# Designs tried in a protein design run: designed miniproteins, single chains. Part 57

Each design is a single chain, and the fold is of that chain. pLDDT is the mean over its residues in the fold that is shown.

## One batch from the design tools (miniprotein)

Design m1972
Fold by ESMFold2-Fast:
Structure m1972 (fold): chain A 61 residues (1-61)
Amino acid sequence: MEEELRRIAEEAAKRLVELGTTDFDEAQKIVRDIAKEKGIELTPEQLREAVLRALRLVSEL
């Protein structure tokens, strides 16, 4: 799961950069969409973790 969360966060960060946004609600939608595309069901805690990781990755670019 940890490796999957990392990959989801990395993909979400790429999409956030392409959209030019760091909005938390947009990041949540993107993470949910990626998880759905991969057939992964996230708990609320995992969703939050992936969103925060994605936003952190964007801030490092």
Scores: mean pLDDT 80

Design m1973
Fold by ESMFold2-Fast:
Structure m1973 (fold): chain A 84 residues (1-84)
Amino acid sequence: TSALQQAAQSTGNRLSDAMSQAKKLLEQDKDKAADLVTQVTGSQTGGDDIRAAAEQSTDAGLQQANEVLTQTLQNTISAMHAAQ
């Protein structure tokens, strides 16, 4: 198994775990959920998108937040594989 495959798997696992935690926090504390996403992705934009979705306080807002997290995870793994 290549070091790149191991790194991609490790990063994917961390992002997936953070996504699960962010979804739970989104219902309780939207600011903490946004901060967690910003820390994990290293991007303020990701956190801002989660905060905007949470402000809707609806199923649609939760769905949007989940979609942003899923896209971030997929893009990160895809970029790591492309670097081979």
Scores: mean pLDDT 60

Design m1974
Fold by ESMFold2-Fast:
Structure m1974 (fold): chain A 74 residues (1-74)
Amino acid sequence: SVAELLREAIENVETMSDEELERRAREIADALARELGLTPEQRELVFRALREQFLVMKRDPEQLAAYRATEIED
């Protein structure tokens, strides 16, 4: 599921290479596009957003900790 792929990426973001994070972002975007019937343009936007967010989390451990702490409360 998209939720499971996203959870795995977030749990391991600080230990993954930039290449691995890009691969994970692509896998999540592809899975989401398949599930929701997104256009290729929408899929690419989701991929770019996820890739950037993962890189931000990897660079800023406080942002990563805050995200992990609040995810269960939505």
Scores: mean pLDDT 77

Design m1975
Fold by ESMFold2-Fast:
Structure m1975 (fold): chain A 76 residues (1-76)
Amino acid sequence: APPVRVILVTSEAEVPAAEARRRALEAAGYKVHVLLSSDYLSPEEQARLAERLGAEAIATTSESVGLAIRIIGDSI
């Protein structure tokens, strides 16, 4: 499959869990960028950063069920 870029959003308290998730995703062939929680960045700012990085997925550690894949449009 083509390489997918993932932004992994984490709170400060969940940084160790985010590190573990990052390593697992990178082992699966993803490119991962870790960001501190939405309290530091709004959800819109996180989405804009995903656009700039060409990321196709945003994952969260705060909701452990929360790998949300968002298709980033070519119209940027």
Scores: mean pLDDT 56

Design m1976
Fold by ESMFold2-Fast:
Structure m1976 (fold): chain A 81 residues (1-81)
Amino acid sequence: AEALIKFVKEFAKKLEDKYPEIAKKLKELAKKMEELIKKNTEEDIKKFYELRNEISELLEKAKKEDPEEVNKILKEILDKL
């Protein structure tokens, strides 16, 4: 869970210059995921998975628009993990 949130935040930061709208949405979703983890209930876990699906959809959209930039960002993030 925490690793996914870190990934999304770092990915959004790297997209911000070229795709600020997608980056903003990803940052907002990551913040919502952090709040759900802090509250730590069974309902929050379900909402967390729903947010994960929204994040996956935004990442796929970004990859479709600029696969070279997205792949470059993914490599940079993986090298830091």
Scores: mean pLDDT 73

Design m1977
Fold by ESMFold2-Fast:
Structure m1977 (fold): chain A 73 residues (1-73)
Amino acid sequence: DPPQRVTLVVRTKPGQAEAGAEAARAAAKASGATDVEVEIVSDTEVRVVATFPSPDAALAFARAVADHPVTVR
């Protein structure tokens, strides 16, 4: 199957964007991401672009992030 590219925005508490970025990166890798790019957009927002080998891996990542204290858009 072709790689699945997922873009999502993780909302954090003010001053916790770096911690949110690391958590999102770890979740993407745990879900099987082959490539992960993380950008701190603001003190409360982190943009994550990750490439997954399958749609199932992408869904696992989305679920993992949704269960954390940070909010996914």
Scores: mean pLDDT 73

Design m1978
Fold by ESMFold2-Fast:
Structure m1978 (fold): chain A 59 residues (1-59)
Amino acid sequence: SAKEKEYTRIAVDLIEELLKQGLPITRENLVRMAKEKYGLSDKEAEEVADLALEIYESM
């Protein structure tokens, strides 16, 4: 779906940005960055963070 594609893109962008900044890929850092950079709600940021962790663990 369009939402799945958007969240996947955001998840990858967040992983790359945290790695670029030398920050650990944690749920806390992903949620914070999703809210700061994309203006996501708490629930949306948590969904994107969960997806990002799944992607990162699968690499």
Scores: mean pLDDT 86

Design m1979
Fold by ESMFold2-Fast:
Structure m1979 (fold): chain A 66 residues (1-66)
Amino acid sequence: MELVEEYVKELAKKFNITDEEEIEEIRERILREAEAFAKAFGMDPESKGVLEIAKLIVEIDLQGKK
């Protein structure tokens, strides 16, 4: 899952997250959001478009917890 790892690293760097447990939670959340979106719309949860949407959902949530 190359894109998921790339997105996890990008978000961890953007929000200065260095705790391994928090980094793992970001990974799990991207995967959960991707699965939920894919299931709702009949799409592949591993597709770039679905993973990009999942990343944006997680990023917006992290920004909202300021």
Scores: mean pLDDT 78

Design m1980
Fold by ESMFold2-Fast:
Structure m1980 (fold): chain A 88 residues (1-88)
Amino acid sequence: MLSEEEKKIKKEIVEELTETLPEELREEVRKKVEEILTKALTEHPGSAKKVKEMLKSGLPSGPLKKYVLEIQVTVGIALLKAGVEKVT
């Protein structure tokens, strides 16, 4: 079970990553990112701030690297899809 502080940081990460996405993609990406973050924070308790810092810097490292990369790829694909929909 996540602490209240970790739940708050998780929500902040999800909202920050999805705020620039079109509404139609926002819910899909929110769910995927929340699942990845929940797994990361369950396996590495107390790491929520470190995950947020790695996402902000773009420099994933250590045991959290796989989760940060998965989040970055998920958001990147959604941003690419949003860009394509503006052209098509």
Scores: mean pLDDT 78

Design m1981
Fold by ESMFold2-Fast:
Structure m1981 (fold): chain A 68 residues (1-68)
Amino acid sequence: SSEIEKIKESLLKLADDMLAAGVPAERVLAFLRALGAHLLSEAPEEQHPALEAMLDEVEAHVRARAAA
């Protein structure tokens, strides 16, 4: 949905900003996992698969960027 895409863009920007500020990737990932758990707890069950997939993509982005 449009809402999930906007959340993804915001999380990608936040993760990139944190990494650029020198926050270790492991801490960025821990923060994103905690935020993701909160988003899932507030979201309707029917949105959970799409949110989980989006969160997995954001985590993959952080890992790929940290490895570069």
Scores: mean pLDDT 85

Design m1982
Fold by ESMFold2-Fast:
Structure m1982 (fold): chain A 83 residues (1-83)
Amino acid sequence: VRALSLVAPPALARALVAAAPDRVAEILEALIRLEISSVLRDEEGFEEALATLLALAPEQAAAIRALAARARAAGEAFEAALA
């Protein structure tokens, strides 16, 4: 739970673990990949991570997409600041 809270809001982290409790490591890897891919502007890695999270917890699709949108916006703002 603590490791997940470093890369996702606590409520979403709990919901993801509840949806796929036997796949916590895969959820954590996908969340980390989503964040890193957003910062590095790796669109392929970002979409793969998003697809993995949606497959693991389809009931949380809206929350997962909202997290992805926030990560993408943060990455875009960071890139704009560097230009």
Scores: mean pLDDT 73

Design m1983
Fold by ESMFold2-Fast:
Structure m1983 (fold): chain A 63 residues (1-63)
Amino acid sequence: SKEQLLGEAGQLLLDAGVPLSDVGEILTSAINGASPEEIKKKALEKGAPEEVAEKVGELVEKA
């Protein structure tokens, strides 16, 4: 489900050390229709490793 995919994306960001507030902003952007590329960029800007940002973008695309 969309909720499951976004939940997985949020958990990956938290596990990578992204602050909860920044994770919330990233997920809110995804819910509001931000592209997978925009979400990857936001994740990188908030300190996620490239591999995590790429995976989060994939999950957002599938949601």
Scores: mean pLDDT 84

Design m1984
Fold by ESMFold2-Fast:
Structure m1984 (fold): chain A 84 residues (1-84)
Amino acid sequence: NELKRLQEAIDKLEADIDVIEKNLDDFTPAQLQSLLVTVDGAIQQTQQLLQQVTDPALQERLQALLSRLEALRRLIEERLQELE
């Protein structure tokens, strides 16, 4: 079931974002650069999924996830600037 796999992927991304947000100070500049690439990829995938999903509850979750990913990207960029 594609819908179930998508829900599980969203749950995992939400958990991963939470862990990264809580531990930003523990990452090296090289790790933060790698995380930016990963987050940019996740943003692109989430935007594509929003075009395919018709379920309102799932669209709401994806929009919330996109906002969190964009916020996380800014936090990582700010942290990298502090370390320069």
Scores: mean pLDDT 84

Design m1985
Fold by ESMFold2-Fast:
Formats: sequence, C-alpha cells, structure tokens
Structure m1985 (fold): chain A 74 residues (1-74)
Amino acid sequence: MISREEAIEILREVAERFPEAANVMEVLIQFIEKFGDEEIDKEKLFELFKAYAETEHPARAEEIVEEFERLLEE
C-alpha cells in the first residue's frame, strides 16, 4: 500500500523525467484525486499505469514503466 499523496508525487516525478508522456501521469493523478482511497494498492496502480502508458505511448512505454516501477519500490 502507498498513500494517495505519495502516489501523486511519484507520478509527478515520472512526468518531469518524461514530459512527452505527461498526459498519462496527469490523467492518473486526476483519477486518484477523484476516485482513489487514502491508501492505494501499489500493484493495482502499477498495472493501470502500465496499461495506459502502453496504449498512449507504445514507443516509450518500456522506459516510462521502468522508471515508475523504480520510484514506486523506493
């Protein structure tokens, strides 16, 4: 489990490293703010992020997902 605030901070950090994919992170941040609990399941968040990144930015999805996973596990 990870806090809502921590999840949003991680997504913002990924957006800073991959500004071309900032739309992915922004949509997920908005989703978490609207529908997320105070604690978020890391595995579910990772699966959702991966699916959305692969759909919107298939050419860069591997790098984006790896950075997100790295930050999520810190």
Scores: mean pLDDT 78

Design m1986
Fold by ESMFold2-Fast:
Structure m1986 (fold): chain A 118 residues (1-118)
Amino acid sequence: MSEETAKKIEEVRKASKEEAAKLAVEYAEEALRKAERALEAIEKGDLEKARKYAGEALYKTMVAAEAAKIAPSEEVAELLRELVEAARRLKEAAEKADDVATVAAAEKTVEIAEEAIK
């Protein structure tokens, strides 16, 4: 994840505005879907799936945020706001489940998404 994440972020930084706009929307939508899947996994007591999906949501959020710096749009900002709300719900559920890894991933997702909306 870390090495692939760094490589993907470098690719995004070299992208055209049009490519970055597509990446920002795609990765923000995927991040939201993964955060929602992580929440469902916690609610079902599947902490391993919750950690996996929360980690994937964080990775997708990092890519979306970097792309949004190149091609900011109202659509991406709205997706990132929805992602912040989903990640906050995920964090609260993970805290109640004592899933420290999912809490950490959800907190970092909120931090990165909120910074990207500014």
Scores: mean pLDDT 87

Design m1987
Fold by ESMFold2-Fast:
Structure m1987 (fold): chain A 89 residues (1-89)
Amino acid sequence: MWKYPKAKEAFDLEIEGTLYLMQASIAEKIGDEEKAKEYYKKALEKYEEAIKKYEEMLPEAPAELQPLIQQELESAKQAKELLEEKLEK
């Protein structure tokens, strides 16, 4: 499945961020604002780690993987921006 281990590591962090985002959404729906903020903070941390790994690997990645890594990097950056806005509230 993953041909490039560094890309898998970054993607796994992105998935963890998404899972925390889902947990935060559930907490918001049931009115648990404190728990929602905790999950948003955890999601932000995971997306920040994923962004850093994608940025560090992109220049050295195989040419055939660079477009996919760039796409995931942009997706993670968008998620980070939305999370920062949510936490500022």
Scores: mean pLDDT 81

Design m1988
Fold by ESMFold2-Fast:
Structure m1988 (fold): chain A 94 residues (1-94)
Amino acid sequence: SEDWERARELIEEFAERLKKAKSEEEINELIKEFGKKVQELPEEVAEMVQDVLIESVGAAGVLKRRNPSLSIEEIGEIMAERMLELFERKLKEA
C-alpha cells in the first residue's frame, strides 16, 4: 500500500533526525512534528504509527530511569532503533 510506504518513509526520516538530536528539547520538537505528519495518514495507518511512537517513547523513558548515565544522543539512537524494529514487527503481524 502507498499509505504504508509513506508511513515507513516518515518513520525512517524521524529515526534519522532522532539520531542527530543534541537536546531533550530537540527530541520533543521532533516528536511533535512527527505526530502532525502522522495525522495526515489514513486512520488505520496513523493509529499503528502512533502506537509505535508511544511504545518507543515509553521504552526509552524506562531505559533512562534504569540507566541515568545514558546521553541524549544515546537515547535518540535507542528510540530510533526501537521505532524501526517495532514498526517492521507490527507490519508483519498485520
Scores: mean pLDDT 83

Design m1989
Fold by ESMFold2-Fast:
Structure m1989 (fold): chain A 98 residues (1-98)
Amino acid sequence: MSEEERIRESEQALRAIEELAREAPELAKDKRKAAIAATAAEILYAEIVTNEAPEEIKRRALEVLAEMYETIAEESEDEELSKAAREAAERLREELER
């Protein structure tokens, strides 16, 4: 795969994560939908890493993924989901501080 193709695909994956993060307040209302969206976002992030995307794209993806989990933790009325999302956000924020 060309470097240009890898960058383009990584940018598309980042946009998809950003779209999921925007929907996070509504997704947080349904535990199954939130879990599916979080799983999809994690797969998209793994694609960005595997494609060896520029550091700026990787950092932005981590930031948006953390924001998505923070929103799910804040908006979810399910205690287990809220706790899991908060712990996920904390791990991602720690990675960003490296």
Scores: mean pLDDT 84

Design m1990
Fold by ESMFold2-Fast:
Structure m1990 (fold): chain A 98 residues (1-98)
Amino acid sequence: MEEFKERVKKISKEAAEKMKTATPEERAEITREAAEEIYELAEELMEVEGVSLEEVIELLKEILPETPTLAVTNVIFRLMAEIEDRRIEERLREREEL
């Protein structure tokens, strides 16, 4: 868990450093690339170590104030949307069963 937090912080800081010399268009792309890398780390933590989606969101929220980019926020929203999708699927199953 601490290794995950440190890796996410490193990705966010490296993205922020790249942004210092980047155009506005390049900054958007740097944010997207950082968010994708963070999401891949989150997926690995969930799939390999069996950490729940909710636990990963809480870990990301904990480190959010220490991250200088929107990449972590983007990943949090993406994971929250996945929870909502799972709840919708569960409700549809209940509706089929009355």
Scores: mean pLDDT 78

Design m1991
Fold by ESMFold2-Fast:
Structure m1991 (fold): chain A 80 residues (1-80)
Amino acid sequence: SMAAELERLRATMEEGIAADTTLDEEERAEMRAVAEATLEGPEAARETLLRAAVRLAVRRGIGSAEEIRAEFEATLAASA
């Protein structure tokens, strides 16, 4: 069933997040929020992923919030 598939996906995502030694406790909490939003639906997943990606990238000095948002939107458009 779809519910069983979603629970397996949730378990897989949690295992990956818990095993990732590069993430701190706050980053793990954000990734768990992303995982839950992904299971809730594509609109919630998109919004939560974008917020988490922007916050993480800015924190790590990878790019500006505007640049990261633009790249994420372009990636989603290409994947549709």
Scores: mean pLDDT 71

Design m1992
Fold by ESMFold2-Fast:
Structure m1992 (fold): chain A 74 residues (1-74)
Amino acid sequence: AEKGAEEAERAAKEGDGEGAIRAANEASNESKTPEGSMLAGSGAVAGGAGIASGDNRFGAELAARGAKQGAEAS
């Protein structure tokens, strides 16, 4: 969970939306709590929607936020 959250934050700083979504999904899978898994997974979904809207940076930031919240809840 923490590793996925750190990778998502790094990817967001670099504007790498796909990397941030992947890291958020990893944080969701690594979460030991249903709440942590849902928060990180929701971040990945929101990040994907942001990218689909043409804003790679915004999508990356959403994924990183969800991954961090998921890690904190894990």
Scores: mean pLDDT 76

Design m1993
Fold by ESMFold2-Fast:
Structure m1993 (fold): chain A 77 residues (1-77)
Amino acid sequence: SDELLERVAQVFRDAGFSEPLARAMAEELLSLKDSIPELLSRRDTLLRRVMRRHGVPLTPENLARGNAAGKKAISVV
């Protein structure tokens, strides 16, 4: 739902990602919303792919921020 997409995107915005990136990260995670085991196993890999597509450096700091935000986002789904 649009409400769920906005809640998940807000988690990534609160983590300091740009609005377009936060939305793309939310859309990628929600593509797997009907399979929680797949979401849990693929979350970090999917988020890294979105970051790479948007030209975000995969530094330890950015990866840690993305992983933490991804864990929080899954709790909203």
Scores: mean pLDDT 82

Design m1994
Fold by ESMFold2-Fast:
Structure m1994 (fold): chain A 91 residues (1-91)
Amino acid sequence: SMSLEKELEELKKKFKEALEKGDTKSALESVDGMIKLGEEAKKKGDYELAKKIYQEALEAAKEVLKVTDDPARAIGLILRAIGNLLDLELL
């Protein structure tokens, strides 16, 4: 399997390419992938990496919210990223 850091960089690249093409659905899918990757990092006990991934996911979700025709999905991803960051601070 690829390292989590490499998977994050690939998801960030997919997100950027999707936004450049106006493919907001693929951009939203990339953000969902980032949140799931952060959850995997947390499960492995890498809380610093999980925090970094959730912060990247939050910024990506905020960017896609500006251009998407599905603002409810983007807001849901923002709330999930914030919730995961808050949950991590309680550890």
Scores: mean pLDDT 88

Design m1995
Fold by ESMFold2-Fast:
Structure m1995 (fold): chain A 72 residues (1-72)
Amino acid sequence: MKEKLEEEILEALARMFVSSALIAPPEKVLASLPTSDLSPEFKEIVEKLARGEISPEEAVKRLKEILRKKRE
């Protein structure tokens, strides 16, 4: 029920990350995020986004799931 607010927050955060990746080159985005926890999952999403394999919308969904899983 209150998960609606959490969902909006997670989506906003995911959108910020994806927007940053779209503005900056993928390599630079990866270099600026030296986090072991998010690094492998985020790297995969950024690489797919750069390749055009995944849309920004799909990237947001994936990031949101990763962030949610971390909080759970």
Scores: mean pLDDT 64

Design m1996
Fold by ESMFold2-Fast:
Structure m1996 (fold): chain A 96 residues (1-96)
Amino acid sequence: MKKEAAELLRKAAELLEQAANHPGLSPVDQAGLRTLARQLRELAEIVEKSKDFDLVAEELEHFARVLRYNASRIPEVQDLLTEAAELLEKAAELLK
């Protein structure tokens, strides 16, 4: 299951990169989404290589809440951010 969780994190990162490339987004929102995408790729490597995931699931649930909040605020990328949040929630469940 850790490989499946890592693949979900990489998919979420791809969706965040797509959202960050939307021409209607502010530079601050674009930078924030790209930073989170990089963090998700790093967490995917940690999940694949580590045996300790106790804090990763909690961190993914936190990031999913942040993405759901931003989806409500940025209608132009709402579908991408909502899908990314759902992938993070699934990844967190697999790591419990």
Scores: mean pLDDT 84

Design m1997
Fold by ESMFold2-Fast:
Structure m1997 (fold): chain A 100 residues (1-100)
Amino acid sequence: KTLSEILESLTSSLEEKVLKALEMYLELLRRLAKAAGMPPELQELLERLEELLEKAKRDGVTEELLEEFQEVADKAMELIKKIIGEEKATEILKEHYEEL
């Protein structure tokens, strides 16, 4: 195999890991949003994150997509923390990752 083929394989493996990380974070945000009672604003933010994830799976992971995903995810987390509080959000975060 050429160096180019090795680099492409490594890039593909990193992209797969990034996609899994995004999926796991979206699952966490869904769990937190459910605890917050799933207000319409949170539902819209989660739907946008799902659209971004599907676009990443179809078209690949870009810096622009990662920036937008982070912005939307940050807005969702901020809203969740306002509803259930930072302490409760942290408890759910720990529980979620301990169950994995």
Scores: mean pLDDT 79

Design m1998
Fold by ESMFold2-Fast:
Structure m1998 (fold): chain A 93 residues (1-93)
Amino acid sequence: MEELASNEREELIAEFRRTLDISAATHPEAAALAREVLENVPSVEELRELLETASPLEVVALGQALAAAQDGEVVRVAEERLKELTEEQEKKE
């Protein structure tokens, strides 16, 4: 069972890296921030501060990186922030 979870994480990381490669040409700052988070996953408090000041694109990149790298509260916080930004964008149209 743990092996299956590890395989799913590997697949998420591979897909995320593919997205980062595309984004690096157009949005290098967001791609760099996401790569930094993959290497040094912040605490829940640090993540909340980072997400509060991040642009929508940076939040998307961070959310993807955290989903690939960790399970738990840190990922949950990133997902909630991504959901908020998605809903706000849909309302603004």
Scores: mean pLDDT 54

Design m1999
Fold by ESMFold2-Fast:
Structure m1999 (fold): chain A 96 residues (1-96)
Amino acid sequence: SLEEMQKAIVEAIGKRLGKEAAEKLEEFIKKGDDEDNAKLPKEILDYLQEVIKKYVPSLPTDAETVGALARGNYSIEGVGEEDVKAFVEAVKEAAK
């Protein structure tokens, strides 16, 4: 489910970047795409960009796309359900 994907990403970020980063990611997810101030924190953005480059190099790494992937959001042009699944699996693998 979407909530399970979001939980997996938050847990992986907590494991790699710590509890404070995980809490910031949860707030980013909670705020949603409709808020102009709901930007993915730089530390989390930088980390997720590196995960994508290593495990899913076909995916764009711009802030908008990475933010959409972190929310499990398919509304961004060029990001489909399979892309979100690949991203979640990459984030889980990188957190091992």
Scores: mean pLDDT 76

Design m2000
Fold by ESMFold2-Fast:
Structure m2000 (fold): chain A 100 residues (1-100)
Amino acid sequence: ETAIELAEKAIESARKMEEAAKNGDFQTAADYANDAAGYFGSALRVPGLPEEARRHLEEAAKHAQDAATYAKNGDFDKAVQSAEEAREHAERALEALRKA
């Protein structure tokens, strides 16, 4: 599985995480956040990643984990913000992967 394929799967999970969080379904948001973090982690293990892509994948993974934690703790505003940041960094990582 390529870094691009893993990043695309992570972006899909991150989008679903953001949508669930905005709808107040924080259990579903936490589940998708864990899925996204898993895909980001797998992408980060692909050798030869461009440095720009690696940095954005690391930020996306961190924000996905933060979103899951905030959702479980009932910090809903931070859960939504972290989910959005995870998705934005994931999209930047995909752009860097495609350009390289």
Scores: mean pLDDT 82

Design m2001
Fold by ESMFold2-Fast:
Structure m2001 (fold): chain A 62 residues (1-62)
Amino acid sequence: MKKVLLVVGAGEKGKELAEELAKEVGADEIIYVDGMSVEEGMELVRELREKGYEVYPVGVPK
């Protein structure tokens, strides 16, 4: 079972937060979704969870 951190709206601050959260959660992979809408990112989260992945979504509301 793999743990995935999904980062939406990644800038330099988003990448820093992603690395910090990945260490706390023990994430096996970080996925950056640049240029995707929040809705498309949420659909990707659902698909990964259906495949048995633990997904931790991170969004920067800006």
Scores: mean pLDDT 72

Design m2002
Fold by ESMFold2-Fast:
Structure m2002 (fold): chain A 77 residues (1-77)
Amino acid sequence: GKEAAEKAKKLGEEGIEKEKDERVVAFAKKILEAGKANDAKAAESGGQLGVETKKRFPDNEVAAKAGELGQKVLEAV
């Protein structure tokens, strides 16, 4: 549940800090998907991460997609 979503978010944060490239964007995307799978609070956290990933990588299309998806998740919860 919520603990799994927090763990997924932590993995994404570690990825963002460690590599800062397409791999970290992929982590953010997986976190959004993990957040969507469980509960409203997990989805909200994943959505926020997606939006933040877009802000960090504004020229990256995957980051832009993660941010768009994150915004929709935030609107859905």
Scores: mean pLDDT 60

Design m2003
Fold by ESMFold2-Fast:
Structure m2003 (fold): chain A 66 residues (1-66)
Amino acid sequence: GPKIELDGKTLTVSGLTPEEQEEVARLALLFGCRVLVDGDTVTVFCPNEEVAEDLKIEIEKFLKER
């Protein structure tokens, strides 16, 4: 299944389908983060750790409820 890793302000979400990549990128942009999509991986750069932690929770909810 998808893997999500948090390192400070950076989230790395891997093992995503194209539809999951689009939704993860959309959520990241809504939270004010920058996004890089490469292969099955979305890398998210957040303005601070609090935003990154909040976004991680929302991505985890999305990936579990799909």
Scores: mean pLDDT 85

Design m2004
Fold by ESMFold2-Fast:
Structure m2004 (fold): chain A 73 residues (1-73)
Amino acid sequence: SAVEEVRKLGEEGRVEELERYALEHPDPEVRIEAVRELARLGRYDVLHRVAEEDPFPETREEARRLLREAGVP
């Protein structure tokens, strides 16, 4: 599944691919998983974009929550 692919990319540290999944994938569940992997890798720039721009409110909220947990303003 696309979610499994995203987790594998996270394990491999494939940041650029994770950023594309977080910003461009049609399935919000896949975008959320990519955002979680990016947060785990300490890559917060794309989380700011998702928090502001994602069309799905729950996806924006998840990105914002992860930023707050990481102590990122």
Scores: mean pLDDT 87

Design m2005
Fold by ESMFold2-Fast:
Structure m2005 (fold): chain A 83 residues (1-83)
Amino acid sequence: MPVVVIADNLIEAYETAKKLTGEAISASGAAAVSVAELGLEQGIGVGVAPSNKEIAREIAELAREKGAELVALPGEIGEAAAE
């Protein structure tokens, strides 16, 4: 099952996704949505650190629509995704 990890810290998000799935891709800032979509289409893990709460919520919605496991790490970005 694909996994999306959302966090304030890109390295922490990536390492968590890789640990859970064995193979992961990552992106920060504006590329976070596109990379999350790509990872979900490929069925691999995604660790993202979006630049704002709106993008975090968009990625969380995308994960839910695709039936992926969403893992929100502690922090402002992760908390926004968990809502």
Scores: mean pLDDT 81

Design m2006
Fold by ESMFold2-Fast:
Structure m2006 (fold): chain A 91 residues (1-91)
Amino acid sequence: SEIEDAIEGLRAATGSAEELLAALRSPSPITRRMAMIFASLIGDPRHLPALREALSHPDPEVAELAAEALARIAEAAGDEALAAEARAALA
């Protein structure tokens, strides 16, 4: 169900980078997009490996949300290199 897929995405976004990567590989677009929406809102630097993988995702909404998450993490950390990486991905 759509609700169950959305809950799975939310759980992944509150978990490890490995759990977020698993959600990104889900066949459900709801699970993938919800995981990325919540990850982009949280901006957890532990998710950086998963977010970088998501920049190359074939779903453009997932890739865009990943870039937004990177931008949020960069802003919170004062990381200019990461901010430049996020800006390039959004262009």
Scores: mean pLDDT 83

